# Designed miniproteins, single chains, continued (4), part 69

Each design is a single chain, and the fold is of that chain. pLDDT is the mean over its residues in the fold that is shown.

## One batch from the design tools (miniprotein)

Design m14377
Fold by ESMFold2-Fast:
Structure m14377 (fold): chain A 91 residues (1-91)
Amino acid sequence: MTPEVAERDARLLIESGKKMVEELPQILEDIKKLPPSESKRKKASIYSSLGVLIAALSYVLSQLPEDSPLVEPLREVLEEVKKAREEILKL
């Protein structure tokens, strides 16, 4: 991956991750309101999607130059998304 592509992907993933974290309280509330079978399916779907996002964030972080201003924001979002995934698991 070129540094330019990594920086572009990092910006997109930071935005996507922040949006997911901001939407998490509503997602948790919505899951709690669903019937048991639908709740289990939605929980599994969100948990899987968060896993894919974590993998993408981790990969792009490994491709960024060490001195990139995006390294720290990406690490922060990665930790927030990991925490979000744990909250889904606790349901």
Scores: mean pLDDT 84

Design m14378
Fold by ESMFold2-Fast:
Structure m14378 (fold): chain A 89 residues (1-89)
Amino acid sequence: SLSKEEILKKLVKYLKLDIDVEKTSFDEILAKIKEKALELSDKEFEEFVEFLLSLLPEELKEEAKKALSKLSTKAEKVLELLSFVKSIK
């Protein structure tokens, strides 16, 4: 499975963000990912969610899918997904 830093690097690249993951605080990286994800169209957002879920360890992926099924807004879904990323060692 991928480390937290590796997942963040892949998310930054996916969203085409000009951020140095190794030189930027974790909370700032998450804030920028959230901001960019919320700018996505509904279709692009769904593709982003599927991409992020694909990067999570299998056990976290299943928990994240269950959590997302209870949420209605893009903002709630992004925050929930990023909380799972934050929980990775």
Scores: mean pLDDT 85

Design m14379
Fold by ESMFold2-Fast:
Structure m14379 (fold): chain A 75 residues (1-75)
Amino acid sequence: PSREEAERARREGERAFAEGRYREALRHYLRAAEIYHQLGDEAGVREALGNAGRVVRESGDPALEQELLRHASTL
C-alpha cells in the first residue's frame, strides 16, 4: 500500500464522519491506520486512531468501540 492510499482512506473517513456515518468512518480510519503501520509511519497511525476514537465517542455504539479496540491492539 501507498501513502496516497492512506491519505485517501483518511479523507473518506472524514467525509463519512461529517455525514454521521460512523461505522463507515471508523472503517476508513482503521484502514488508514493499517496502511500507515505498514509504512512505518507512527505519527500517521496515531492520528488515524485518534480520529477513530472521536468517531466511537460520537457514535455511542459499544460495537464500534469493540471494533476499534480489536484493531488498535494489532498496531
Scores: mean pLDDT 88

Design m14380
Fold by ESMFold2-Fast:
Structure m14380 (fold): chain A 82 residues (1-82)
Amino acid sequence: KPSREKLLNELKTNHVSSWYSLAELSEILEVSQASITHAARTGVNPAVQAALQKLGLSEEEAANTVIFASGGRYRFVVPQDP
């Protein structure tokens, strides 16, 4: 779907996503809203990591992804090697 392609392209090209609503991310990644909110608080969980790998990220990129929350929206950042 276009939204999945958009998120993947953002993460591969810019290493940072746009701000998405919780409902949008739940649909794009096919994970529960609770998994996303938990990952934003405690770091990426196995469900979110598996979803990011299915999206097209490597295992290392998925494991190192950081999720920021602001104003009910969420942003994914993939750290780059120095």
Scores: mean pLDDT 82

Design m14381
Fold by ESMFold2-Fast:
Structure m14381 (fold): chain A 64 residues (1-64)
Amino acid sequence: AEVRVERRDGRWVATAVTPEGTFEVEAPDERSARGAARLMEELGGEGGRELVEIARLMGLRASA
């Protein structure tokens, strides 16, 4: 998977592009965003789906 960490609208965002789709997860800080990116890189689409669900439950922005 291709993973990226970037700042958008003052928020940290981790993005993973996998064969199953593209996942974006907002994080409260750079360290958390890098952690999310690493997890999505390791677990692929399954990790992306889980992190998107968790972020949404926490009131953070996420898309799959």
Scores: mean pLDDT 80

Design m14382
Fold by ESMFold2-Fast:
Structure m14382 (fold): chain A 99 residues (1-99)
Amino acid sequence: MLTPEELKNTLVKPDEKLRELLKEAGITSDVVTLGELVGAVLDYLRKKGLISTKPEEAGVVDLSGTPLAEILGRDKFRLGDLDALVEALLSKTEIVGKK
């Protein structure tokens, strides 16, 4: 599991599809911190209304029919399972270095 310090200091180069998502979040750089990438994905999920508001499905995210489902290779995940989200994102990025 990545620490908050590693999220702030790890520089990654996202693939083309993740870069388009980052542009939607206002990030135009080809290299971002891992924390900026994770934050942009979470903001995307909130803006698109993909996070369940039902108590029985609290924190469940349904990606079905979104570009993010194709990028991550998953139709659903839980917001509390950030490790799974980070692992999926890292499979679509290149680690460039540290800030």
Scores: mean pLDDT 72

Design m14383
Fold by ESMFold2-Fast:
Structure m14383 (fold): chain A 100 residues (1-100)
Amino acid sequence: SSEERERLIKLLEGAIKALEELKERAKKQNDTELVEKLEEAIKIYEEALKALKEGNFEKARELIKRGIELLQEMKELAKKQNDQETYTLLGVMIHEIKKV
């Protein structure tokens, strides 16, 4: 529906902003592996957002799924590094996107 689409657009825009902020933090901490994964996730969600705005829901869904898989990988990496803030943020983001 148009309401579900608009809600998903806003969630993806919010997710991209949060990932950009996390990327700047990771750069300051010289966490090159996390920076690379964050750049990939941002690109995937930007492509998903474009597909969603263009009405290509199948492509948007596939990209969102790929983005979630990458967020889950980063979440596990954060857990191994004892980065509780990143772990919690990524967990919330995955949960909110999956609800739509």
Scores: mean pLDDT 86

Design m14384
Fold by ESMFold2-Fast:
Structure m14384 (fold): chain A 85 residues (1-85)
Amino acid sequence: MTKEDLINEIKTIVSKLDEDNAIKAVSIALSIAVKNGIITEEQANDILKIVSKADQEGLINAVISVAKGLTEDDLKKLLDEVKKL
């Protein structure tokens, strides 16, 4: 599975989530980015504050924007976590 295939599958799953679970998906994606040193914990908290006021399309776009910065292995981890939501 390519990075693009993983991102498309994540997008499909997140688009079917309610608002609370979509916010959790953003939080999971940000947590993976922090663990990999892509962003700081403070930056992740600031993004979550902005995203908590977003509509469903904004939440989907936030997950995908973070996902584009992740490695294929981290995208597989994100996909496994969002499948549990």
Scores: mean pLDDT 82

Design m14385
Fold by ESMFold2-Fast:
Structure m14385 (fold): chain A 87 residues (1-87)
Amino acid sequence: NAEKARERLRIIFGTAVEVADAESPEEVRQAVENGLKELKKLTDEKTAYRDAAVAAEMGAHIAELDGKPQEVVDAAREIARELREKA
């Protein structure tokens, strides 16, 4: 289903941007939880966890390049690791 695949990509990239823009570990968690909730509407649970993990890792990389606080980068990478374990 091409439309569902496109919507998943929009959510993955949108979530990555929200993670990168986060100013605290709590905001990172909220951004990922919101993205995961939307992904679960479009795909199976394991794929949703994998997609959310990709978004969190991408967001962490962007945050690191942007010079965000290390606590934000670390929180995003830790959440990505936890999501991969659930997939």
Scores: mean pLDDT 89

Design m14386
Fold by ESMFold2-Fast:
Structure m14386 (fold): chain A 120 residues (1-120)
Amino acid sequence: MEELKEKIKKLAKELIKIVKETIEKIKEYYPNDPEGETLIKKLKIVLEKLEYIVENVDELSPEEIKSIAEEIIKTLEDLLEFAKEKNYPQEIIELIEKGIKLAKEILEIAKEMEELEKKK
């Protein structure tokens, strides 16, 4: 169990770096775009949720981590669809896709933790 928590923390820290880089790239390409500001606000919420996981992983249930990861995945997938429709730079698209992959890895580990708790 503790090793799975450390893996979640590591993946969440990696995803935090990707989210921060995505925010920076959106600011660089779209510094005065109201739609870009809306995306940055959504990414900042993702960042807060990831930082919450990093700080509280020992106190969070697997079900809580799973729920947070599912919300992050949905937010990033919606953002990826928007970025593709608006023809955002490939660099931003690739960052969002990498973020989705990391968030899905967190979800998979949370599911493994949930199954371990079911075994009691």
Scores: mean pLDDT 86

Design m14387
Fold by ESMFold2-Fast:
Structure m14387 (fold): chain A 82 residues (1-82)
Amino acid sequence: MYTASPELAALLAEVGYPATMTEGEMFRAVLDYLAKHKLFDPENPAIADLSDTPLGKVFGRDRIRLGDVEALAAALRKATTE
């Protein structure tokens, strides 16, 4: 189980997720957040543009590739505690 930082928890609550969940549930919550806010690159939906977004500030990343599970997991670990 991972517990989201207050900043991440507020963002994930917008898509109906709790502050504490499994890593797989965190991945789904992030994907749902990206979809709700239309943060997928319109030319390449495998990429999410987080520039100047609250989620980008929480992760410390301006862009993520959704197939890069290691990079997404690293960003989640930085924004969560076990």
Scores: mean pLDDT 77

Design m14388
Fold by ESMFold2-Fast:
Structure m14388 (fold): chain A 80 residues (1-80)
Amino acid sequence: LSQEATELSKTRDPVKVGAIATVEDYQRQGIASEEVVKLTREAAETQPMSVFLPAFSDALKYIVQGKNEKAKKILEEAIK
């Protein structure tokens, strides 16, 4: 709880914050897995926008299709 609040406070970029909120919304709808939300947050915190945005865009396409495994791989590769 406090750790997640600290992570979110580090990400002041409104685009990254919006991306995390979008995936959390899909998790509430049962479309996105908790693991995909965690990886999206980690990518947003650790990667520059030039890496994060393309990876997030590709991952979101698979999340919307219910393909969480493929979305996870895209986000994991972005974090490397």
Scores: mean pLDDT 76

Design m14389
Fold by ESMFold2-Fast:
Structure m14389 (fold): chain A 95 residues (1-95)
Amino acid sequence: SEWEKRFEEELPEDARLALEGELAIARAEAAEEKLGKVTPEAEELRKLGEELLAQSNVAPEVLALIREYVEALRNAHLDENQERILRLLEEILEL
């Protein structure tokens, strides 16, 4: 949670929108997988994520790093992924 806050605060506006979009899509997919069905809430969350991504104007390299970060969070291996998450944040901030 500390990394998520720092990541969001330190990112440029467009990268932040892309992060929020990818997180919304990932949350929708996780909910669908957990419930074994598409709910109206999951569908609405996916749509929100797609709209946020469409509004973002990030370089493909930044988007790739954001997707890698979101995948690390989604896999629920936070302890194993903490070092990877911090590395991805560092790489994004250097771009």
Scores: mean pLDDT 71

Design m14390
Fold by ESMFold2-Fast:
Structure m14390 (fold): chain A 95 residues (1-95)
Amino acid sequence: SIDRVNRQNDLVSKILDAVEDYINGKISEEEFKKKVDEVVEEVSKLSQQDQLEILGRVYDRMLGLVLKLGSIDLDKAKKAQELLNYVVDKLSQVI
């Protein structure tokens, strides 16, 4: 449904916004982890199907960010890859 898709979009965007803000030095590591934990808690309340769809969408968008940064700033690309692993691990723990 549209409402389900919109909820998934909101949760995915919250993670990507936190990743971008952290990579760009706009938030601390502590604030980044807090934002990820808040989204993971929200995801944990959803159906297993919604959890898996969100995990896949986060993975795809973060991989896209890593590839984009790889052509601009290799150090930021490596940081984004580390954050991808962190976020995927945190989401996988509640699925």
Scores: mean pLDDT 89

Design m14391
Fold by ESMFold2-Fast:
Structure m14391 (fold): chain A 68 residues (1-68)
Amino acid sequence: MSEAEKRRLAEALLAEAKRDLEENRETLSQQQIDQVLANFRAWLDENEVEPAVAAELLGELERTIAAL
């Protein structure tokens, strides 16, 4: 998989996670929020996403969680 393809897939997963968190914020437990973040970290690690890109995308997810 190319670096551009990895980034595109990661951005798509981030967009889905952000939508799910925002749409369900009234019903989500802290454990479920933590699991979403953990799953995204695991996906980035398993697919060997460039560390700088991974940090950028994780930061965006963390900002979304902080805004809930």
Scores: mean pLDDT 83

Design m14392
Fold by ESMFold2-Fast:
Structure m14392 (fold): chain A 100 residues (1-100)
Amino acid sequence: MVEEAARELAESNDERIEELEKSESPHLSSRLTTLLFVAGVAEDYESAARIYEMLAELSENLEEKAHYYELASKYYEKAGNLEKAKEMREKSKKLREEAE
């Protein structure tokens, strides 16, 4: 259903993600989860990756944080953003080493 507007949705999601990054809203995680569902239906892998990156940044648990960065890396690879995928993978690895 939203696949027809995938490009417009990707642009809208990028703007919404940027605004949420600047926000300390108590409902930030809920909004990110909603955007993740929207991005998934649209096959908007770059927006899905950005949402996982933000979930990682919001997490206080090192293992959970590393897991979200690993997911962000996977979705950045699917989006063709190999530089961001590598960056997220390195962040995940470093956090897992710190959790030991």
Scores: mean pLDDT 69

Design m14393
Fold by ESMFold2-Fast:
Structure m14393 (fold): chain A 98 residues (1-98)
Amino acid sequence: MREIAAEEAYRLTLESLLDMGFPREVAELAARLAGELARENPVSGFPGLRIRQMNRHAKEVAERLRKAGVPEKDARMAGSIAATSVDSATHLAIYKAP
């Protein structure tokens, strides 16, 4: 499950950011971080816990992108997309895995 979620989070983040016109280097870095976070992300059916996890992931990705020299606005947007991709991939992996 964790590896399927990681691959899906990477793919979703990469495709979304490239479609939005982000540079490939930024999109690939955000996608890699999303994959790493998806491996650690526990499944939760409680909406409050899911929102808390998404907010934490968005902040972590944005901080790492800023440290890599990505502008603040772009880092925040990429972080939010990565967090959404992690949440979607984690829950989608449950339905795809037997």
Scores: mean pLDDT 77

Design m14394
Fold by ESMFold2-Fast:
Structure m14394 (fold): chain A 56 residues (1-56)
Amino acid sequence: SENLEKEKRFGDKEKATPEDIEKQIKLLRDPSYKFKSYKTGKELTAEEYIPYLKKE
């Protein structure tokens, strides 16, 4: 099949699948886990979380 045009728009309709949720539970054990801000829409990395953890 020749669906080259389809590949260009891949991942536009597909969002979070039920399988993705299952994977998230496993990734929770990963130290490189990152969170996404629902309000701002920005991605939070470990570096951004450090100031919160180091809060004294």
Scores: mean pLDDT 48

Design m14395
Fold by ESMFold2-Fast:
Structure m14395 (fold): chain A 98 residues (1-98)
Amino acid sequence: KLYRASGLLQRMFESLGINKPLLTEEEIEEAIEKLMKYMDKDGDGVISYEEFKAFLESHGITDPVIIEGHFRGLDLDGDGVISYEELKAYVKTHLTEV
């Protein structure tokens, strides 16, 4: 099956060099792993608010209200970090199956 990413998710995938309009399930799983590794700068297995903010700012998203809104959308348990499972859940809920 093929999937389409849009908005923030599309920007995230483009940061990995993924500019394809449609992605396979294998490409999506690889992209999630690459995103986690790319944003997790200290290698602790979670993405901090500061790591997420730095990522968005490096891609032209500098508004603190927008950054905070996106972080809250990913931080599903409200613990102040994004886990691999939260990132995976976000990606799967924000993909459009074609």
Scores: mean pLDDT 77

Design m14396
Fold by ESMFold2-Fast:
Structure m14396 (fold): chain A 87 residues (1-87)
Amino acid sequence: DPLYEEVLKILLEAGVDPETARRLAEAIVEFAKKHNLTEEQVRGLAGVVAAYVKNGGKFTPAQEAALKEGLKIPLEEVKRLVDEALA
């Protein structure tokens, strides 16, 4: 799946560990297909998720703005995505 490989690459290049990156990439791709996200939205979401995980499970104000105003993805849905992927 080209989308999975692209998301996985973004997470790995951001420094997410391989096992976590693989689980997050699967969850992000499933979320993207369910919500019919564009490739640009998926790349943006992957970047925000990587930063969120690297920041100890906390969004910065800039990341919250990127989700709400740029990507139009609810903050709580992203938290749920990460929590479910890492369960």
Scores: mean pLDDT 82

Design m14397
Fold by ESMFold2-Fast:
Structure m14397 (fold): chain A 97 residues (1-97)
Amino acid sequence: MEEKKKRAEKLKEEVIKEAEKLKKKAEEKGIEEAAKELEKGIEEAKKSSPLEGLEKIAEAAGEAAKLAAEKDEEVAEELFELRIKAMEAAAEIKKLE
């Protein structure tokens, strides 16, 4: 059980790091609304359990991707990839239980 908890926390930390990098990239490219949406998801994820936090990141990444889609296709694609990564990490945590 303790080992499963550590794995879940590590998955959450890895996804949060990816989200923070992508938020910075969106800010540097002037896609402020997408960056703000992702920041809200990151802040909520840090306060949440690993599973809930990953679900929050997936939701924020999906909304941020929609905001970026008409402004920067590359950033929008990376945001959709972040959503998939967060969902896959959440699925891994569910398998650990």
Scores: mean pLDDT 84

Design m14398
Fold by ESMFold2-Fast:
Structure m14398 (fold): chain A 63 residues (1-63)
Amino acid sequence: SMEAVERLRAYAESLGLHLTDALAEEIVARFDDDMSRMYALLRDMVEHHRGRIPAELSGALEP
């Protein structure tokens, strides 16, 4: 949903991450309405990957 995409992008910005519209939409599509899991993913990206998309997430976006 557009609202979930906007919320995810706003949270990412608060963490210093920039999400493209396409990436944010794909994350929302993969996790549906589970905003808590999506937020945990973004926090993990900052803490463990220095804001880079980890290989496992990239694989989920690219078959």
Scores: mean pLDDT 69

Design m14399
Fold by ESMFold2-Fast:
Structure m14399 (fold): chain A 61 residues (1-61)
Amino acid sequence: SVEEAARAFAESLGESLLSLSEDAIRALAQYVLRESGFPESLLPLVLAALRAVAEEIRARL
C-alpha cells in the first residue's frame, strides 16, 4: 500500500528525517508519489505516514 511504501521510505531515512523542514518533508512526499506512480491526491496520507514515523523515531531517542 502507499502507507506501507511511505513508512518504509521514512524508516530508511532514520534520524535524518528529524532534521528535515516541513517543506523538505512535503517535497519528499511529492517526489515519492511521482516516482511510485501514485496520484497526488494521496499526499496527505503520505505526509501523515512520514510524520508518524518521525514521531516514532523521536520517541525512541
Scores: mean pLDDT 80

Design m14400
Fold by ESMFold2-Fast:
Structure m14400 (fold): chain A 60 residues (1-60)
Amino acid sequence: VSTIKVKKSELTKRLGLPESASEEEIAKALKEMLEESGIDVEKVEVKIEGDEAIITITTK
């Protein structure tokens, strides 16, 4: 598993989502982006803490 901490606004901008996007929407968009890049992803978990997003990625 990999855990990454990034700014929520930067992450949502990269995924083409509004800054108001939920943790679930961000996780779904990120998983789809990673799968399009050829990465087999089992799950993506996103937790928002203030202006930061904590992302945990589990690969298959």
Scores: mean pLDDT 78

Design m14401
Fold by ESMFold2-Fast:
Structure m14401 (fold): chain A 57 residues (1-57)
Amino acid sequence: MDPEKLAEELAKKALAAKTTEEAKAVGDEFHSVADTLSEEARKRAEDAIVLGVQRAG
């Protein structure tokens, strides 16, 4: 999968998370692929995961 597209999918999953556990699962998936992402894409996904956890909690 394209790294930019993967970052967008992770961001969407994080923002759609309804529970802190769902948001954490996206965070775990992100950590497994973080090294394949560009710095910009990684930052975008990271910010969305943080926001997703805050919204779910």
Scores: mean pLDDT 77

Design m14402
Fold by ESMFold2-Fast:
Structure m14402 (fold): chain A 84 residues (1-84)
Amino acid sequence: MLSEDEIKAIELAYEAGQKAMELDSSEETNELAARITEAVKGMAEGEGIEELIELLRELAKKYPEVRELAEKAAELAEKTKEEL
């Protein structure tokens, strides 16, 4: 069963990725969003949390407009990692 922090991290990660793709429809942004989606799926299996955090921070650095969403998702993912 996923914790509230895990669910919120997943929701915010998807939202940040979608907004980034709306801002920049490049292959690079689409690949980054796809990697975030894969990391989220891995997180459900108890893996990919570290990768998700790194990808979210990279997204926040590249797109200031989604930084708040991406950083908040990364913080919640880090909290989840400490609890596992």
Scores: mean pLDDT 77

Design m14403
Fold by ESMFold2-Fast:
Structure m14403 (fold): chain A 62 residues (1-62)
Amino acid sequence: MSLLVGVDVTVDGKVYKGLGLLHGRTLTIRFEIDGKVVTATVETDQPVEEGDLVHVTVDVDL
């Protein structure tokens, strides 16, 4: 089961807007930093519904 959600992604204290695809408890996030597309995967056990806004903090290779 896959669910599309909005995501506010925090990287090094800066917030970026992105989209997330939730499959089970695994959230795959896509967002842009300085014109570069970044994809990150995080685990979440919070209840999330379609169209929700999720806040996550990720460490990414820039």
Scores: mean pLDDT 72

Design m14404
Fold by ESMFold2-Fast:
Structure m14404 (fold): chain A 61 residues (1-61)
Amino acid sequence: SRVAAILAEAKKRLSEEFSEEEINAVYPEMLDLIQRLVAEGKSDEEAVDAAVEKAKELLGR
C-alpha cells in the first residue's frame, strides 16, 4: 500500500540518525500522520518529509 511504502521510506531515513528502538517508539504517531496526509491527498514525498519531521520532533531533535 502507499502508506506502507511511505512508512518504509520514513523509517529508512530515520535509521541514519536513530536506533530501531527509538524509531519503533514513534511508529504509532508516524503511521497516524501518514494515514491522515494520504487521505488529504498529499504526495508520497510530502508524507515522508512530514513523518520524518514529526519523528525528529518527538525524539527531541
Scores: mean pLDDT 85

Design m14405
Fold by ESMFold2-Fast:
Structure m14405 (fold): chain A 82 residues (1-82)
Amino acid sequence: AMREAEEALRELAEVGTEAAQQAIAEGDLETAQRIIRLMHETGLRIAPLLERALADPSLADEEARRIVEIAREATEEIRRIA
């Protein structure tokens, strides 16, 4: 579960960064801002899950699965708007 969460978060960071850089290169600052905002909002959604997993190890696998779901959803959304 944690390894899958790490991979999903890495993919999100890579896809988001590349999409934002491409939008900036094309002069589409509105799209770049939208991608950056989505990444920031996704981080805010994930932070409480990480905090909960650290506070209660019995929830770590469940919270890791939720992190994977949220990260993959955000990655798909970035691909749609890029």
Scores: mean pLDDT 84

Design m14406
Fold by ESMFold2-Fast:
Structure m14406 (fold): chain A 81 residues (1-81)
Amino acid sequence: SAEEKLEKLAKEAEALIKAGDYEGAKKIIEEMKKQGLISEAQAKRNIAVIDAAKRKQEGVPNEQVVAELRAQHRAIQEAEA
C-alpha cells in the first residue's frame, strides 16, 4: 500500500541520516513527494528534520535541536490548520 511504501522510505531516510548521508536522505524525501506519498508541507517538515540532524552532528546539543524542531513542526502544523 501507499502507507507501507511511505513507512519503508521514511525508514530508509532515517538510516541515511544516522549514517551522516543528509543529501541521500533529502533525495528520499523528494522521491516521496514525486510519488504523491507526502505533501509539499510534509516534505518541508522532513527536510527540517534532516537539517536538524546535521546540526546535531555539528555539535549542537540534542535537547536544543529537539526543542527547536518541535517548535518548528508545531508552527508548520498551525499554519496548515
Scores: mean pLDDT 80

Design m14407
Fold by ESMFold2-Fast:
Structure m14407 (fold): chain A 64 residues (1-64)
Amino acid sequence: GEIARKLAAEGAKKGGAAGAYEGGKRGGQMSNDVGPIEAGRGALEGGGGSAAGMAAASGWHYGS
């Protein structure tokens, strides 16, 4: 969802891949209607397809 995307993008700006992952995770929890796959998609879009966005998406797929 949008919250996961926005928080992942902001996290990426501050903490790179780790920040994007944390932001995406929190956004996914707040949405409560999307799983890790959707949160990962949001993180990819929010991170602009950057390495940080890719890492966040991978983290959502492979880890909590």
Scores: mean pLDDT 54

Design m14408
Fold by ESMFold2-Fast:
Structure m14408 (fold): chain A 74 residues (1-74)
Amino acid sequence: MTEEEIEELALKKAPELEKFYNERYGGEEVKKIALENAEKFEKAGKPLLAEAYKAFAEGKWEEAVRLLLEALRK
């Protein structure tokens, strides 16, 4: 998967994930869950995943999905 493919996928998936989490948990709960996951991944030595979840907590869904995809590729 190229860098362009990651950017395109992030643009496509970010709105879907934002809708899914906000519909399921509501904005405040989504932020809490995202921050809890960020802390867990930081302690596990997964800084890219931690940054992705911090971006989710800040409502930066596109950036968060891009960081998540990058972390999954290592």
Scores: mean pLDDT 73

Design m14409
Fold by ESMFold2-Fast:
Structure m14409 (fold): chain A 62 residues (1-62)
Amino acid sequence: GDIDELVDLIIDALSKGHLSDAQKKLICELLKKLDADDNICNEVLSIDDPDQLKDLIDKFLS
């Protein structure tokens, strides 16, 4: 599902140690499917550290 795809993208980014603009946009689209506010998408697009992104997503999904 969308959550599983989101988790897989974050795991891939953590393994590689970087986030591409394409990955950030895809994560944003998956978050929008989960009814996330535009503000969380703006935060995702401003994050370059995969660990910080994981913390943001974990907080959103909690």
Scores: mean pLDDT 79

Design m14410
Fold by ESMFold2-Fast:
Structure m14410 (fold): chain A 56 residues (1-56)
Amino acid sequence: TYGEEAAERGAELGRRGTAEGAELAQKFSVGAVSSGDYEAAERAAEASREAHKRSG
């Protein structure tokens, strides 16, 4: 589903630890919530937090 795919992309970008990855992971989280995939949204949000830590 969109949420699952978005979460995977967000996690990959989060692992790279870039500011762009953090922004995209956050957008994926919002998209997943809109799609009703709350678990995927939480995973994308976590990836965004990790990316912010690494890009700091």
Scores: mean pLDDT 65

Design m14411
Fold by ESMFold2-Fast:
Structure m14411 (fold): chain A 62 residues (1-62)
Amino acid sequence: MEALAEKILAGARAANSPAAVAAAAQELRDLGLVTPEAARKAIEAASRGDAAAGLEALEQGL
């Protein structure tokens, strides 16, 4: 399961967009691969246009 989470996160990093971060956060949350808090923080950061903060939240929640 870790390899799948890393692949999803790598895709979000490559895209480096708030929309990609929000999509990755929702997918990782639905799969149970990140904490609900990390997913919420990432979606919130993405809604502010902050892809970097969103990616950091997802990495810390894995």
Scores: mean pLDDT 82

Design m14412
Fold by ESMFold2-Fast:
Structure m14412 (fold): chain A 69 residues (1-69)
Amino acid sequence: SLEDAKLAAENILALLEENPDAAGVERAKQAARDYRELGAISEEEAERLIAAAESLEEVRRVAEEIERR
């Protein structure tokens, strides 16, 4: 659902905000894969979040786009 997608995007952003280092980037990427597996976000949304994961600002932008669906 859109609500599940928003929560997934917010949680991924929060993980990166908590730890914006290489380990935090990998955790954010893994969270995107996990949320895709659970059906909370689409494959395309997960790929965009993974591609953006090294930039907090880009992850924020992608998260906003997911929330605006």
Scores: mean pLDDT 80

